# Designed miniproteins, single chains, part 43

Each design is a single chain, and the fold is of that chain. pLDDT is the mean over its residues in the fold that is shown.

## One batch from the design tools (miniprotein)

Design m1476
Fold by ESMFold2-Fast:
Structure m1476 (fold): chain A 89 residues (1-89)
Amino acid sequence: SPSREERERIAASLGLTLAQLEALLADPDPERRRRIQALLSAAVLVKEGRLEDVEAAIEHLRREGREELAELMEQVKEGKLTLDDIVAI
């Protein structure tokens, strides 16, 4: 899990409070938690202009056979999946 300082930076980058971010990461479903964490990480990278890092993450997920998550991450990169959409997943 990311440190408190890293969580505070991620929350601030996404326009969330630390409490809102922690609530998302506290989901009892481990698959939903992994999905949310991956998509939030992609959203941070997009906001920072680090599109090459997002592309590398998508490629890694495709190599692992995680095609559905790779497709969602592509939509985050293209601006088709918003933070509100990620929270609703």
Scores: mean pLDDT 78

Design m1477
Fold by ESMFold2-Fast:
Structure m1477 (fold): chain A 116 residues (1-116)
Amino acid sequence: AIEVEVRILELRREAAERMFELILEAATPEKKEEIEKLAEEARRYADEAIERARAAPNAAEARRIRREAGAFLAAKLAKMMSLVMPTLSDEQAAELHARLEAIGAEMVAREAALRA
């Protein structure tokens, strides 16, 4: 159903925001501006994608929009990580990675529950 695809995209948007906050917290001042710009681009794209998914003529189109938005968010997160990870100690990098993976795992579990 369209409602399920929209709800999954909303969950991904929520998870992405939590991940952006963790990455920004870990970022050096020199990297914060670039990371904030990437986060803003991701937020705008995801919010527009949620509106498009709600307006979709059928569930297949809503699912396509959700998949495209998911890929865009993942690409922006990967770019943010490429900026922040080299500035961290091994211990800080491992901690950030673990926290991001925990958010991702929570999101996957919540998405699975929506499809059950």
Scores: mean pLDDT 88

Design m1478
Fold by ESMFold2-Fast:
Structure m1478 (fold): chain A 117 residues (1-117)
Amino acid sequence: MLAQATVVSEAEAVVAPGESATFTFSADVAEGTVLVLEITLENLGDEAATVKVTITVTEPDGTKSTATTTVTVPAGGSKTLTVQLVAPAAGTWTITVTVENLGKSAVKVKVKLSVLP
């Protein structure tokens, strides 16, 4: 049988030029669970958009890890960022995604958190 991802949480926003959006998700998982974070950036304008994405992961013990990346989304196009993490500990994991639109075009952001057993 094929393993099926279970969607835990999903959120969407349109981020105007110079604005930011923050998404926070929590999942209570068992040790060895794979957390899959999918961030889809859709450029709604006629110019390439530069977007800064910051992902902060808070572990069950309160330890925080932060990663930042900058992506260019072509005019009228989309890009998807996928991050996977195997949970080394059971408990509540919190994932915060901040998306900053540094471009001149509005960007539609979808953030989806899934778990694989």
Scores: mean pLDDT 83

Design m1479
Fold by ESMFold2-Fast:
Structure m1479 (fold): chain A 58 residues (1-58)
Amino acid sequence: SPLERHELVGRIARVLRASPDPLAVSNAEIAEAVGVSRATVSRTLREEGITSKSQLLP
């Protein structure tokens, strides 16, 4: 659902912001940290129109 995708994007953003090098974090590392598959991370970012990890950073 859109709400569940939004919540997952928020969790992904928090993982990236906690990293010392957010732009170097792979989708596999994000997936492990968030507790979903790599395919779910890739699909969620695509469906939300996120083309760069920098869009999730301050």
Scores: mean pLDDT 80

Design m1480
Fold by ESMFold2-Fast:
Structure m1480 (fold): chain A 92 residues (1-92)
Amino acid sequence: EEVDEVRDFAIELAKKLGAEELAQLIKRTVDLARKQSPELARDIAGAIGTLLMRGEVEKALELARKVYDLLNQGKFDEARELAIKAALEANS
C-alpha cells in the first residue's frame, strides 16, 4: 500500500519532467525490490522521488539503473545503501 503510493508518486513526477524511460524503469526497479522486501522497495522509490522533486532527472536515472542492476545480481544490501546515500546527498 505505502510502496504503491511512493512508487506512483515517483513515476508521475518522472512523466511530468518528460522522463518517460525513467518512469518505466522506476516501475520495474521498485516492483523487483518489492519481491525481496517492501521496505527496500519503499527506500528505493523514496530516494528516486527525492531526486526528481529536486529536478535531478539525470541523477535519478543513474540511481535507478545502478539499483536495478544490483537487484538483478542479488546485491540487495548494496542497492539499499546506494539509495540511502543518494537521498542523503539530495537533502544536504
Scores: mean pLDDT 85

Design m1481
Fold by ESMFold2-Fast:
Structure m1481 (fold): chain A 69 residues (1-69)
Amino acid sequence: GLEEKLEEERIKRAEELALRLVRKELGVPESTPVEIKRDGDKITVTVKVGDKEYVFEYDLKTLKFKLIK
């Protein structure tokens, strides 16, 4: 229904925000490979920069963004 479409749109915008926050934090270009996973209210972004891998988590309920690895 309409509410389901609004939630899906909200999730897409949250994923886009999480990507922008990750790119800003790491200072990397848009071409940098990223993996996005969603599990309930958690969006996890994994980014490889050179030989290092970074994992960020964005919580859709608390709006907290944090580096977890």
Scores: mean pLDDT 77

Design m1482
Fold by ESMFold2-Fast:
Structure m1482 (fold): chain A 87 residues (1-87)
Amino acid sequence: SMKKLSLEELEKLINDENASKDELIETGAILIARALELGKKYGFSEELREAIRRTAEAIVNPHASKEEIREASKELLKLIKELEKKA
């Protein structure tokens, strides 16, 4: 089961140069799960849907670099932060 981490812990993992690809994939999956719950509460904007899709594509692609996973995850994290401020 995926552990529920704080947004600051997730952001720290994304920016950790020592993070493994598997850790970045797990972080991306946690962000997607959190974004889906926020979308159910506040609505799925096109921006949120696109960020979820991009992150999902990056983490399931075996050819994706760690940096590609980081960039997609950062964009999704930004939208999650904005939605959680509305709570």
Scores: mean pLDDT 84

Design m1483
Fold by ESMFold2-Fast:
Structure m1483 (fold): chain A 92 residues (1-92)
Amino acid sequence: SKLERLKELVEKIKKLLDEAKKNNQPFDTDQVFRVTELLTEIYRLLRERGDEEALKLVQEVAKYFDELLKNKKGVTPEVIELLEEILQLLRD
């Protein structure tokens, strides 16, 4: 289903973030590119659903990734929390 696909995509981003945090590695250009592709598909699917609350959270996640790339910062707990909040919204 479209909902199961959305959950799969969000979980893939969460897995990438958890892996980077576990290894204490900064997010590199290849990882940002992969996340951008996943976020683009999530955005498209959410827009088709009219899920404005989840869409707003995805936009906030995208903003965090832009800031990580710009400032060479590590993964923050806040972006993982946003992904978990999106997953919770997709349960309804």
Scores: mean pLDDT 72

Design m1484
Fold by ESMFold2-Fast:
Structure m1484 (fold): chain A 66 residues (1-66)
Amino acid sequence: MSREEIAEETRERILKAKSVEEAAEIAREMAQKVLSPTTAEAIAHEMLKAKSVEEAAEIARKAILS
């Protein structure tokens, strides 16, 4: 699966999350498919600073694509 496909699928799943914490868990699991576990964990921690699930989704998408 490509990095672009994982980024978009991660964004779509996060937008269905009930909280920023749930969004971070989704991103950690999905990012591990194309990035190292350490990088995926760092992305999840950064997402916990988001003010909304929508903001968390954008953070995850951009981080996976960078």
Scores: mean pLDDT 80

Design m1485
Fold by ESMFold2-Fast:
Structure m1485 (fold): chain A 73 residues (1-73)
Amino acid sequence: MADATGTTPLHRAVAAGDLEAVRALLEEIRARGGDVNAATTANAARYTALDIARALGRDDIVAELLRYGADPA
């Protein structure tokens, strides 16, 4: 689910620095057999969830996104 800017709940959880919300969303995506990269796609501002995590210096969130298959390239 994304808003009009292409921002998903995962983008919002990462922007809030909420590791528990990020983990919950990633587990839900994984449990459904969903593609984590589809949920972490770039928003209208061209930021992926991974870009936001790196900008915040949240290495823990970066590590979680990468563990669930987020593309760093």
Scores: mean pLDDT 69

Design m1486
Fold by ESMFold2-Fast:
Structure m1486 (fold): chain A 102 residues (1-102)
Amino acid sequence: SASIRDSTQASAELLALGTVKELLALYKEGKISESQATEALIEALRTIAELIKESGLAKDDQIEVLKDVTTLVTTRLREEGLYNLAEAVEKEASRIIGEIES
């Protein structure tokens, strides 16, 4: 059976990629602004972080899962040329990691 970490990471990555795909579609179609896309991505990252925190994983495992998810999201955003959005996601992820470490 998959570990709790493997299940949590898979769920977090699936939610993150689904959210990025949906927000990118809306942004490219001009249905949302860059500011709205940024806010929605930050809120999605916070929701994913709560899912990770509520998983019952040890703090070190929570941090590693959040780092993996953040890398997945920021890589996808950079491949689309959305460097400002990637920086905003990295900044919020660093803040959340700091909270978990405390």
Scores: mean pLDDT 86

Design m1487
Fold by ESMFold2-Fast:
Structure m1487 (fold): chain A 84 residues (1-84)
Amino acid sequence: EAPAFEPAPELVAAIDAAHAAGDTARLAALTAEFNVAVGRFLVEQTRAGRLARETALEALRGLVEGTDDPAARAELRALIEELE
């Protein structure tokens, strides 16, 4: 059984607040931060032997495609290179 990803409580609270306020720009930025956190979690699980490298690479590529922020995309691509 793969361990569930648990985001930082502060990030979850910030996403909820942005959503409640209808702040689409801030929500997009926080979503990019969340995607990077998920990417780092996938790398950690792969290094711990809990997730297949090929599965992590596929998921990371999906996160890049779902992320518009250039800095977050660059960080996700660096995580892909780290696993390759």
Scores: mean pLDDT 79

Design m1488
Fold by ESMFold2-Fast:
Structure m1488 (fold): chain A 93 residues (1-93)
Amino acid sequence: SRYERLRERVEEAEKKVREKFEEWLKENPAYGRDAMLDFWEKLLGLPREELERLANNPDDEEGWRELVTRLLVKLGTMSREEVEELVEREKEE
């Protein structure tokens, strides 16, 4: 359960990402799914190659943690400091 609350916040962030993506599609209807990577790159502020690297390395805990932290911060669901504090609180023997 070390990341149980962080997982809950990720699910909340996914919902907000979906809402922002639907809003973006209203402005850019011609792109549809073909521009998903462009949308994620712009939303997260991460280069496409970094996103592809993480997708191909699911055991990169540090990389995935950074990605999740950036997502939560960008969506305003949590600050970086709050994410770090939450993870530390869930660290038990």
Scores: mean pLDDT 58

Design m1489
Fold by ESMFold2-Fast:
Structure m1489 (fold): chain A 123 residues (1-123)
Amino acid sequence: FEEVVELARELAEENRDLIEPLKERLEEFREKVKNRSVDLSDLAAVLAYRVYMELLKRGVEEEIATLAGLIVETAIELGPKLEFFKDYDESELAVLIASGKIELEKVRELLEKAVERLREEAE
């Protein structure tokens, strides 16, 4: 989990240019967290929010923490559509990532695909 938090933070820092184009998506993410609208049975959303909250706890800038959370949420949504992860549903994938059962390089690849997807949305 710790390594996933740091990977998401690094990717958010490298892709700061996405903050302004995706500001509505980032605000939706923040409002969902603040209003406790998270269904705790939605393990994919729970993982993304745990990453966001952990980064805020560490003093990471709110915009970067939000982008990191959005990257993780997008990655879990994309995962089952990718060849390596196609046999998992979103909740299964979230648990495996949080538990360190997915190789770190595969998690990095998945998060990088999420960044590509968000960049397409920003255009």
Scores: mean pLDDT 77

Design m1490
Fold by ESMFold2-Fast:
Parts: C-alpha cells; structure tokens; sequence
Structure m1490 (fold): chain A 71 residues (1-71)
C-alpha cells in the first residue's frame, strides 16, 4: 500500500502539535514528514533546530508543498 501516512499528513500532524505548544511532538512528526520527503540530513537538522514558531512555519510550508496544487 502507498504510505499509510503521507508526508503531507505527517506535516499536518506537526502543525497540530505545534499549535498545541507540544514542540517535541511537532518535531517528531515534522521529522517523519521530512524523511518521507527525502530531505537531506543537514537540512532536516536545520529545520528541526528551530523554535516552536519556526517548526510551525516549516510544517505549514511542507504541508503546502506536498498537499498543494502542483500544476
């Protein structure tokens, strides 16, 4: 089956966790979304090293990139 949790779905969960103030949960889901998106390790570490606001912005951007209208 194609991945039960897509990069977009994991990014959505990261957004929800970040909006709830749970930075560890937000980093966990964002990390999984970045891994599914094939993000290089150094870029992944830079994204995940951000504060809660930075994590939220990154998660929203990743969600849009993988769930947005790619035309």
Amino acid sequence: APSALSARELADKAVEAAEAGDIEKARYYLGLALDLAGTPPLERERVLAQDLEGILVAARALRARHGGSEV
Scores: mean pLDDT 76

Design m1491
Fold by ESMFold2-Fast:
Structure m1491 (fold): chain A 119 residues (1-119)
Amino acid sequence: SKKEEIEKLKEELLTTFRKFVETIFLAAIKEGKDLKEVAEWLIEKVKKDVKFSDIVEDFLKNHNLSDLEKNILEANAKEMEELKKKLDELGATKEEWEKLKEEMIKIIEEVLRERLAEL
């Protein structure tokens, strides 16, 4: 069903988003950045519906990443934008988009908690 297709695409997007967030946090740790500030920055970008490619560009302005880390972030951003296009084409509702953003914010909070526990 259309609802099952939307849920599957949401799960794929959230899985890719977790990898994206983990890569950002690992890069921030390497540079000795404040993880709470990075998390708050990411949460605001998600709330404002900033494109993932623009989030990567903004992150790269303030952080020194390896070519591998940059390639991972750019690939994950591209995949998430394609998944968002598919969700829009399937007619995902405003409520489904808001639920997706809530789940993305929870992932940022979970990864922050996990990384702080390792420090």
Scores: mean pLDDT 88

Design m1492
Fold by ESMFold2-Fast:
Structure m1492 (fold): chain A 89 residues (1-89)
Amino acid sequence: KEVEKKAEILKNKYIGEGQGEARRVLRDAEEQARKEYDTLKSQGKIEEAEKVYKELVERGRQEAEDILNRLTKEGDEYVKKLIEKAKKE
């Protein structure tokens, strides 16, 4: 019970770090996409602006998702090892 609770706290910390990193990557991608969008839109290239925005945001989203999935998997594996070790005493 105590080990399971400690493992859950560690998993939540790992997920929290992954979410923070993923949010940063996505935010930076959205900020860059917005900047490119505004530049192209100001030039009357609305269709190009929309395409570039979608491509940059999607790329950032994929990268953020990959980071989150990797850290979640690593956290799950660490938690499983910790629980298994505790069961053996």
Scores: mean pLDDT 78

Design m1493
Fold by ESMFold2-Fast:
Structure m1493 (fold): chain A 96 residues (1-96)
Amino acid sequence: SRRKEEEEIVKKLLELVEFEEELKKEVEENNTEEVRKKAVEEAKKKREEHQELIKKFEELSEEYKKKLITELLKKELEKTEDEEVREEAKKLLEEL
């Protein structure tokens, strides 16, 4: 089913975003040159593994593109303490 394939693409893209956010958090908590270099290398490797999956994003239906954007905006709202960023993300979610 095409729908099942699009759901798998969304799930894997969300996993990639979560991985990048975890690497950013590690760099923020341990701001050393070695940790930064390791985070960049791990992020590159993960992106290369999902390169074909990222390309498939452009082939996603409008419904699944909106679903992915919605989940990304919800994650931004959970992690940000910036009130302006929170208000903008909420506004974008209402427009979807």
Scores: mean pLDDT 71

Design m1494
Fold by ESMFold2-Fast:
Structure m1494 (fold): chain A 82 residues (1-82)
Amino acid sequence: LKEVAELLREMSELARKEGVESAAESFEKAAETLENGGDLGKASSLLSAGMIVAASELKNEEAMKKMKELLKEANKKLDELE
């Protein structure tokens, strides 16, 4: 959980740096959800919502590529916890 929360915080920082605050907030809430009780369903829903916003608002291709790489790593670690 800690490693996944760290990846989600990195996604939040990347979204904020690119000016997509709504995606950053969703990723940060997902990380907090994992840290507070490990509600994987709630965290996954928040992560998905953040990615939908990021996909529509992120105009920087390199930032989107990095975001997808972080998402892939987070999903791998989440699957290992189920």
Scores: mean pLDDT 79

Design m1495
Fold by ESMFold2-Fast:
Structure m1495 (fold): chain A 82 residues (1-82)
Amino acid sequence: SKEELLKLVEELEKLGRQYIEELAKKLLEQGVPEEEVERFREEALEQLKKLVDYIKKWAETASEEEIKQLIESLKEIIEELK
């Protein structure tokens, strides 16, 4: 369902934000300048937001079968990211 897809997209956004923050910490620990890490973080978060917005817009015109296929794919991706 579209509602199930939206819940999975919200979970993907949450996990993506967590991954970006963890990667930013690792970059700081490796001695990358704070200003460069902040720029990376801002750009990565913007790209994640664009991806989420794109999926939500796509879902407005997608068929029920296409939505179901994306749900199954996202479930697999989310499980691998845990």
Scores: mean pLDDT 83

Design m1496
Fold by ESMFold2-Fast:
Structure m1496 (fold): chain A 80 residues (1-80)
Amino acid sequence: DELAEVAKEIMKALKEKIKEYITKDGMSLDQLKQALKDVEEELKTVEERVVSGDEKAIKALKEGLEEIKKLLEEEIKKKE
C-alpha cells in the first residue's frame, strides 16, 4: 500500500521537523498553542472526511497527527 507508506513517511518527517523547531528555534508558548490548535483542526477534518478504500493511509495520518499533538502538549506543559 504505497499511499499508506507515503503518508507514514510524510508524518514522520513532519514530526521530526516540529521537534527540530521546538529544540533548535525555541517555539514560544503562543506558537506551540497555535500549532496544537492547527493539529486538532486537522484531526477533526480527517475524522469527518474518512473515505473507504484509503483506510490504511487515513490511519497513518491519524496516528501521525496524534503523535504530533502529544509532542506539542508535552512541550506546552513544560513551558507552563
Scores: mean pLDDT 75

Design m1497
Fold by ESMFold2-Fast:
Structure m1497 (fold): chain A 85 residues (1-85)
Amino acid sequence: EEEEKRKEEILRDVEQLLNIAVEKGLITPEQAEEILKAVRDLLEGKDSPLISEEVKKAIEDYIKNPTLENRRKLIEAVLEQIKKL
């Protein structure tokens, strides 16, 4: 299913970004796992108070239209989420 493929792409991109943030000392591995779990929950249709509305909107936009612009907005939203930890 094409939507499921997009969800997997989102999880992979978020995981890669979180791993880079951990390697650079911006967040802990524990914080990275919590964010990744929250994103997985959102993709399964569960709400997560840990994730900002900006990230939720960026995920929805990317699933509907996986453009380079929407992917960049997703990355920016996740980076902003990381900064607020």
Scores: mean pLDDT 79

Design m1498
Fold by ESMFold2-Fast:
Structure m1498 (fold): chain A 98 residues (1-98)
Amino acid sequence: SIEVRAVPSSGPAATFTLYNEKTGQVFTYTGSVDMVATAEGGEVMTFTVTGGNITRVVATVEGGGLGTSGLTDPATGTATASAVANDKKSVVTDSGVL
């Protein structure tokens, strides 16, 4: 499972913790999230890993609008995500995203 949490600071920042159940590795990233609009349903988070570290996070949002507040809003708290095979580090939140 993967934990996603908003960072209570100024600017578009979020903290992500990725657990690899096969190796026991834990990756933590705190920084900017790139938001990408999609015409298809659901929100997907893609983590780019370079040299064993998370270097980029991209979140896709439904509806063609750039909704930036929901994924970085501290009121949403911590969301659990399932890893999905896409660009080797894509995840989907279990809060109603498929």
Scores: mean pLDDT 42

Design m1499
Fold by ESMFold2-Fast:
Structure m1499 (fold): chain A 100 residues (1-100)
Amino acid sequence: MSELEKTESVLYVMLGLMRKEGFSMEEILEIVREVLRELGVPEEEIEKIIKEAQSVKDPNEAIRVLSRKVAEILVKKKVSSEEAAKLLGRVALERKEQLE
């Protein structure tokens, strides 16, 4: 499996688990936005990815599109799937704390 395919699969599983744990699609998109921002991705590119995922009507397909687009960025920035998973988990926990 390529690095891109491995990273996409990890993201797809993690984002799917977040949705199963009760995160809304809006909350998942905000978590992804924060992750990409911490990785130094320009706001214009982040919003383009978010908009592309939002254009998909099926939530499962939206997560697939989101996972692919984020994986492409992570591979270009040489971020491992393990590093991406840790960052995503941390941001998700921080987001949950903000809902207090």
Scores: mean pLDDT 80

Design m1500
Fold by ESMFold2-Fast:
Structure m1500 (fold): chain A 59 residues (1-59)
Amino acid sequence: MNPLEVIVNTGKEKGKVTREELVQAIADHFGLSMEDARKVFDLLLSNPKYRAQIEPYIK
């Protein structure tokens, strides 16, 4: 599962979630620090297509 799929699946299971909960889901799934997971999350949001897929799940 890639980081985008982790975000989408977390959003589908929980509905609207905070950005911190999505970063935590990435950290937990990939065994990353919160700092590294945040960098991955920010990289996904820098891509307009991935941003559009993520934004519906953020409060």
Scores: mean pLDDT 82

Design m1501
Fold by ESMFold2-Fast:
Structure m1501 (fold): chain A 110 residues (1-110)
Amino acid sequence: SEAERLIAEADRLIATSPVEAARELARLARSAALLAQETGDPAFLEAARLLLEMARLIARGAPVAELEEQLRRIEELARRREAAGDLEGARLLRRFLDAARGAVEAYLAA
């Protein structure tokens, strides 16, 4: 499945990346992919893709603007869930967003 592929890619990055923020974002991507498998909810699979892309961007030293774009996309996922009345799904997505913002801020402060 796509979730299994994302988990495998995240695990590889966690094991091999020298950049702590990239490993942290890969751990978040792995958690989102596992949640997608558990719930069957495609929003968590989309969150896993966005988080893993941020991990790759940080690992290769990409510009801040590209990281901000990925964060905006996760924010949009959370807002869509709130608009649909899925408050629990929105809360979980916002937790991923907050953790991802923390990892990005720590990376930029280093």
Scores: mean pLDDT 87

Design m1502
Fold by ESMFold2-Fast:
Structure m1502 (fold): chain A 65 residues (1-65)
Amino acid sequence: SLKSKAASLYSAYAINEAGADVNEKLSEKNPKFAEYAKRDREAAEELRKKYEETKRKLEELEREK
């Protein structure tokens, strides 16, 4: 269902955002973690876009009942 898809996308987004936050703090000691943080942020942004699109479709379907 679209609800399950939205929940999964949001969960994945939140995990990548949390990972980026941790890696950004670790990058203060080791510059390699800045690269990991960037990858996590890019993944989170893609997941956020998919989540918002799925949420929009869900809201549209709920309105058309």
Scores: mean pLDDT 84

Design m1503
Fold by ESMFold2-Fast:
Structure m1503 (fold): chain A 93 residues (1-93)
Amino acid sequence: MEKEELEKQIEDLREGLENLDTELRSLMRKNGLPEEVIERYVEVVRERLELQIELLKAKLEGEEKEKIEELEKKIEEKEKELEELRREVAAER
């Protein structure tokens, strides 16, 4: 069964969350992005990763399909928000 595989994926995502804040902020600053944009982007990326961890936990625990679909929809909403922020960055806004 994939229980051990899901647990490893959750661990990898948690480790990614810890490193993402520092590495992503550093990269965005190097590219000359405003601190306000960096803060908003990092927060949305963090929220998306937290939702992905929650989704994997829900699958691991055998939660109802409705709850899984709800989490997937929230992840899609965060992806759209990130796309909008990327567009804002490209427009230098």
Scores: mean pLDDT 77

Design m1504
Fold by ESMFold2-Fast:
Structure m1504 (fold): chain A 90 residues (1-90)
Amino acid sequence: SRAERAIASIPNWSVKAIEVELKSIGDMLKNMGISPSDLPLVKRFVETALKTHGKDLKKETIEYLKNNILASPHPKEDRQPLLDIIDKYS
């Protein structure tokens, strides 16, 4: 799928492109732009991005993403895996 190819290409993305995408994901999570069924794919993207580029990402970008996940109206059980990944890599 296009999403799987995007995740696989993350090591070749610029840090700036990752920061823009993580902020966009945060905004979509806060505003229910992502359905609960798509959260596992979002988790895989975020985990791959943080594992590959996490040291080079601005701390304010990670904080922005985390705050928007916490502000998300998704059920706690659906958003908790995303929080766990951020806490593991930040």
Scores: mean pLDDT 83

Design m1505
Fold by ESMFold2-Fast:
Order: C-alpha cells, then structure tokens, then sequence
Structure m1505 (fold): chain A 132 residues (1-132)
C-alpha cells in the first residue's frame, strides 16, 4: 500500500495515493513512512494544514527524521510561517548531516536560498564540504 501510494504520487494521482495511505494507516497507525508520504500528497493538493499534521504525526514516531523535518519546513514556508520553516530546515540539516545524506543537504541548501537564510546556506555548504 505505501509503495503503491508513492507510485501514485509520482504520477500526480494524489487523491488516490491518500486513499491508499488511509488504508495503510488503518492497518498500522504507527507507520511514520505512511504519515510522511500522506503529508506529501496533501501538500501537492495545496492542503498545507492537513499536510503539517501528518508530518507532525511522522515526527512524533521518528523525532529525528530529517526528511520529515524538511517536508514540514517546506509546508510551513508555503503557509508564510518562515521562522518556523527555517527552524525545521535546521533540524533537517542536523539529521541529514549525521546520516551523510548529501542529496537532502543540497535540497535544504536550495530551500534556504529561496527563504533568504544565509546562515543556513553557509552551514549546509560546510556540511557538504565535510562529507565531500
């Protein structure tokens, strides 16, 4: 169900993906991956407050998950909650740096540029240089 939902999201079939994630979460409400992916589908539909709640559920299950912090930061930025968005991106950068996730660090760096957070951009560049 979660894998099939992710495929539907990649195809732009967001409402169908949400229905699959609803079934996955009915079977296992502690599936943080399903919460995170459901949030991403909701955000793609412009349902930002609902997406935020899903990322908060994912983070309640996996507090240090850098992808969930990054996704939450993007939604907070869409809602105009820029200080909260920047805080979430810093948490995402911390986790991504610990995991050596260069792809995610680069995404955080680009989002920080869009939000005008020069300190976060420099911190992400330093993390990339340390990891190669």
Amino acid sequence: MVEEGRKLVSEGRYEEAIKLYDKALAADPTNWVAHNNRGKALASLGRYEEALKEYEKALSLQPMNPLAHFNKGEVLAKLGRLDEAKRELYLALTGASILGDLELINKIKEKAKELGDETLVLTAKQAINTLK
Scores: mean pLDDT 88

Design m1506
Fold by ESMFold2-Fast:
Structure m1506 (fold): chain A 80 residues (1-80)
Amino acid sequence: SDEELRRRLLERIVEREREIRRLVDQARASGYDPELLAEVQRQQDELMALYGEALDTLSPELLDRFMAEYAARDGELRAA
């Protein structure tokens, strides 16, 4: 269903955000290892692709809900 697709896209984006945060923390601890920074860039590129998929596939109503839920989840991730 479109609701299932919305939920799966949101979870994939949240997981990518968690991985990026983890890699950024590791890069900071390593004195900004270029290989870790390159991995951060690759993960950010994939995150942008997932946002593109959401914009292409979700209805306006589902997209509004997706963005609202993402904002709430992002706030939780940044507080962790």
Scores: mean pLDDT 80

Design m1507
Fold by ESMFold2-Fast:
Structure m1507 (fold): chain A 59 residues (1-59)
Amino acid sequence: SEALREALAAAGATGDAAEALARGGQAVKNHGMSGEEGARAAREAGADVTAAALEAASR
């Protein structure tokens, strides 16, 4: 969970939505989570750029 939170925060650190989606999406997959679960984890971690990118991709 800490490794996931760090990865989700790092994915959004540049503010670039495409980078956040690519890196955040890979972290979510590496942890065996759905996009919706990953978006929730990103919101809980305060990684708002990553959360928004994952939410947009989960439709």
Scores: mean pLDDT 80

Design m1508
Fold by ESMFold2-Fast:
Structure m1508 (fold): chain A 105 residues (1-105)
Amino acid sequence: GTVTVDFPSSATVDGISLGFTFTATSATSVTITITNNGDKTVKVYIYKAKSEDEPFELVASTTVAAGSSVTVTLTNLAEGTYLLRVYIEVDGVRQLAASGTLTVT
């Protein structure tokens, strides 16, 4: 089995440029490296759903300092296609940064 990702490699929210890199670590796990190219610390929230008709669940959250990168890992992924959303929070305001799909075969 493999994990494949269709997700933007970058996004800009309120002038803050973010980078996203995905690396499959097993047939059922993936790491997401989030790079903050901005000058402010951001809080990051990663949500996952099986479809648009199902509620999104928070699967990871972290803080990424200005000019830094943080890696989060998603594990025990069942076979299927998931909708993935990454939100950032700056100065108390949470906004969608990027969305895509994650497929586990």
Scores: mean pLDDT 85

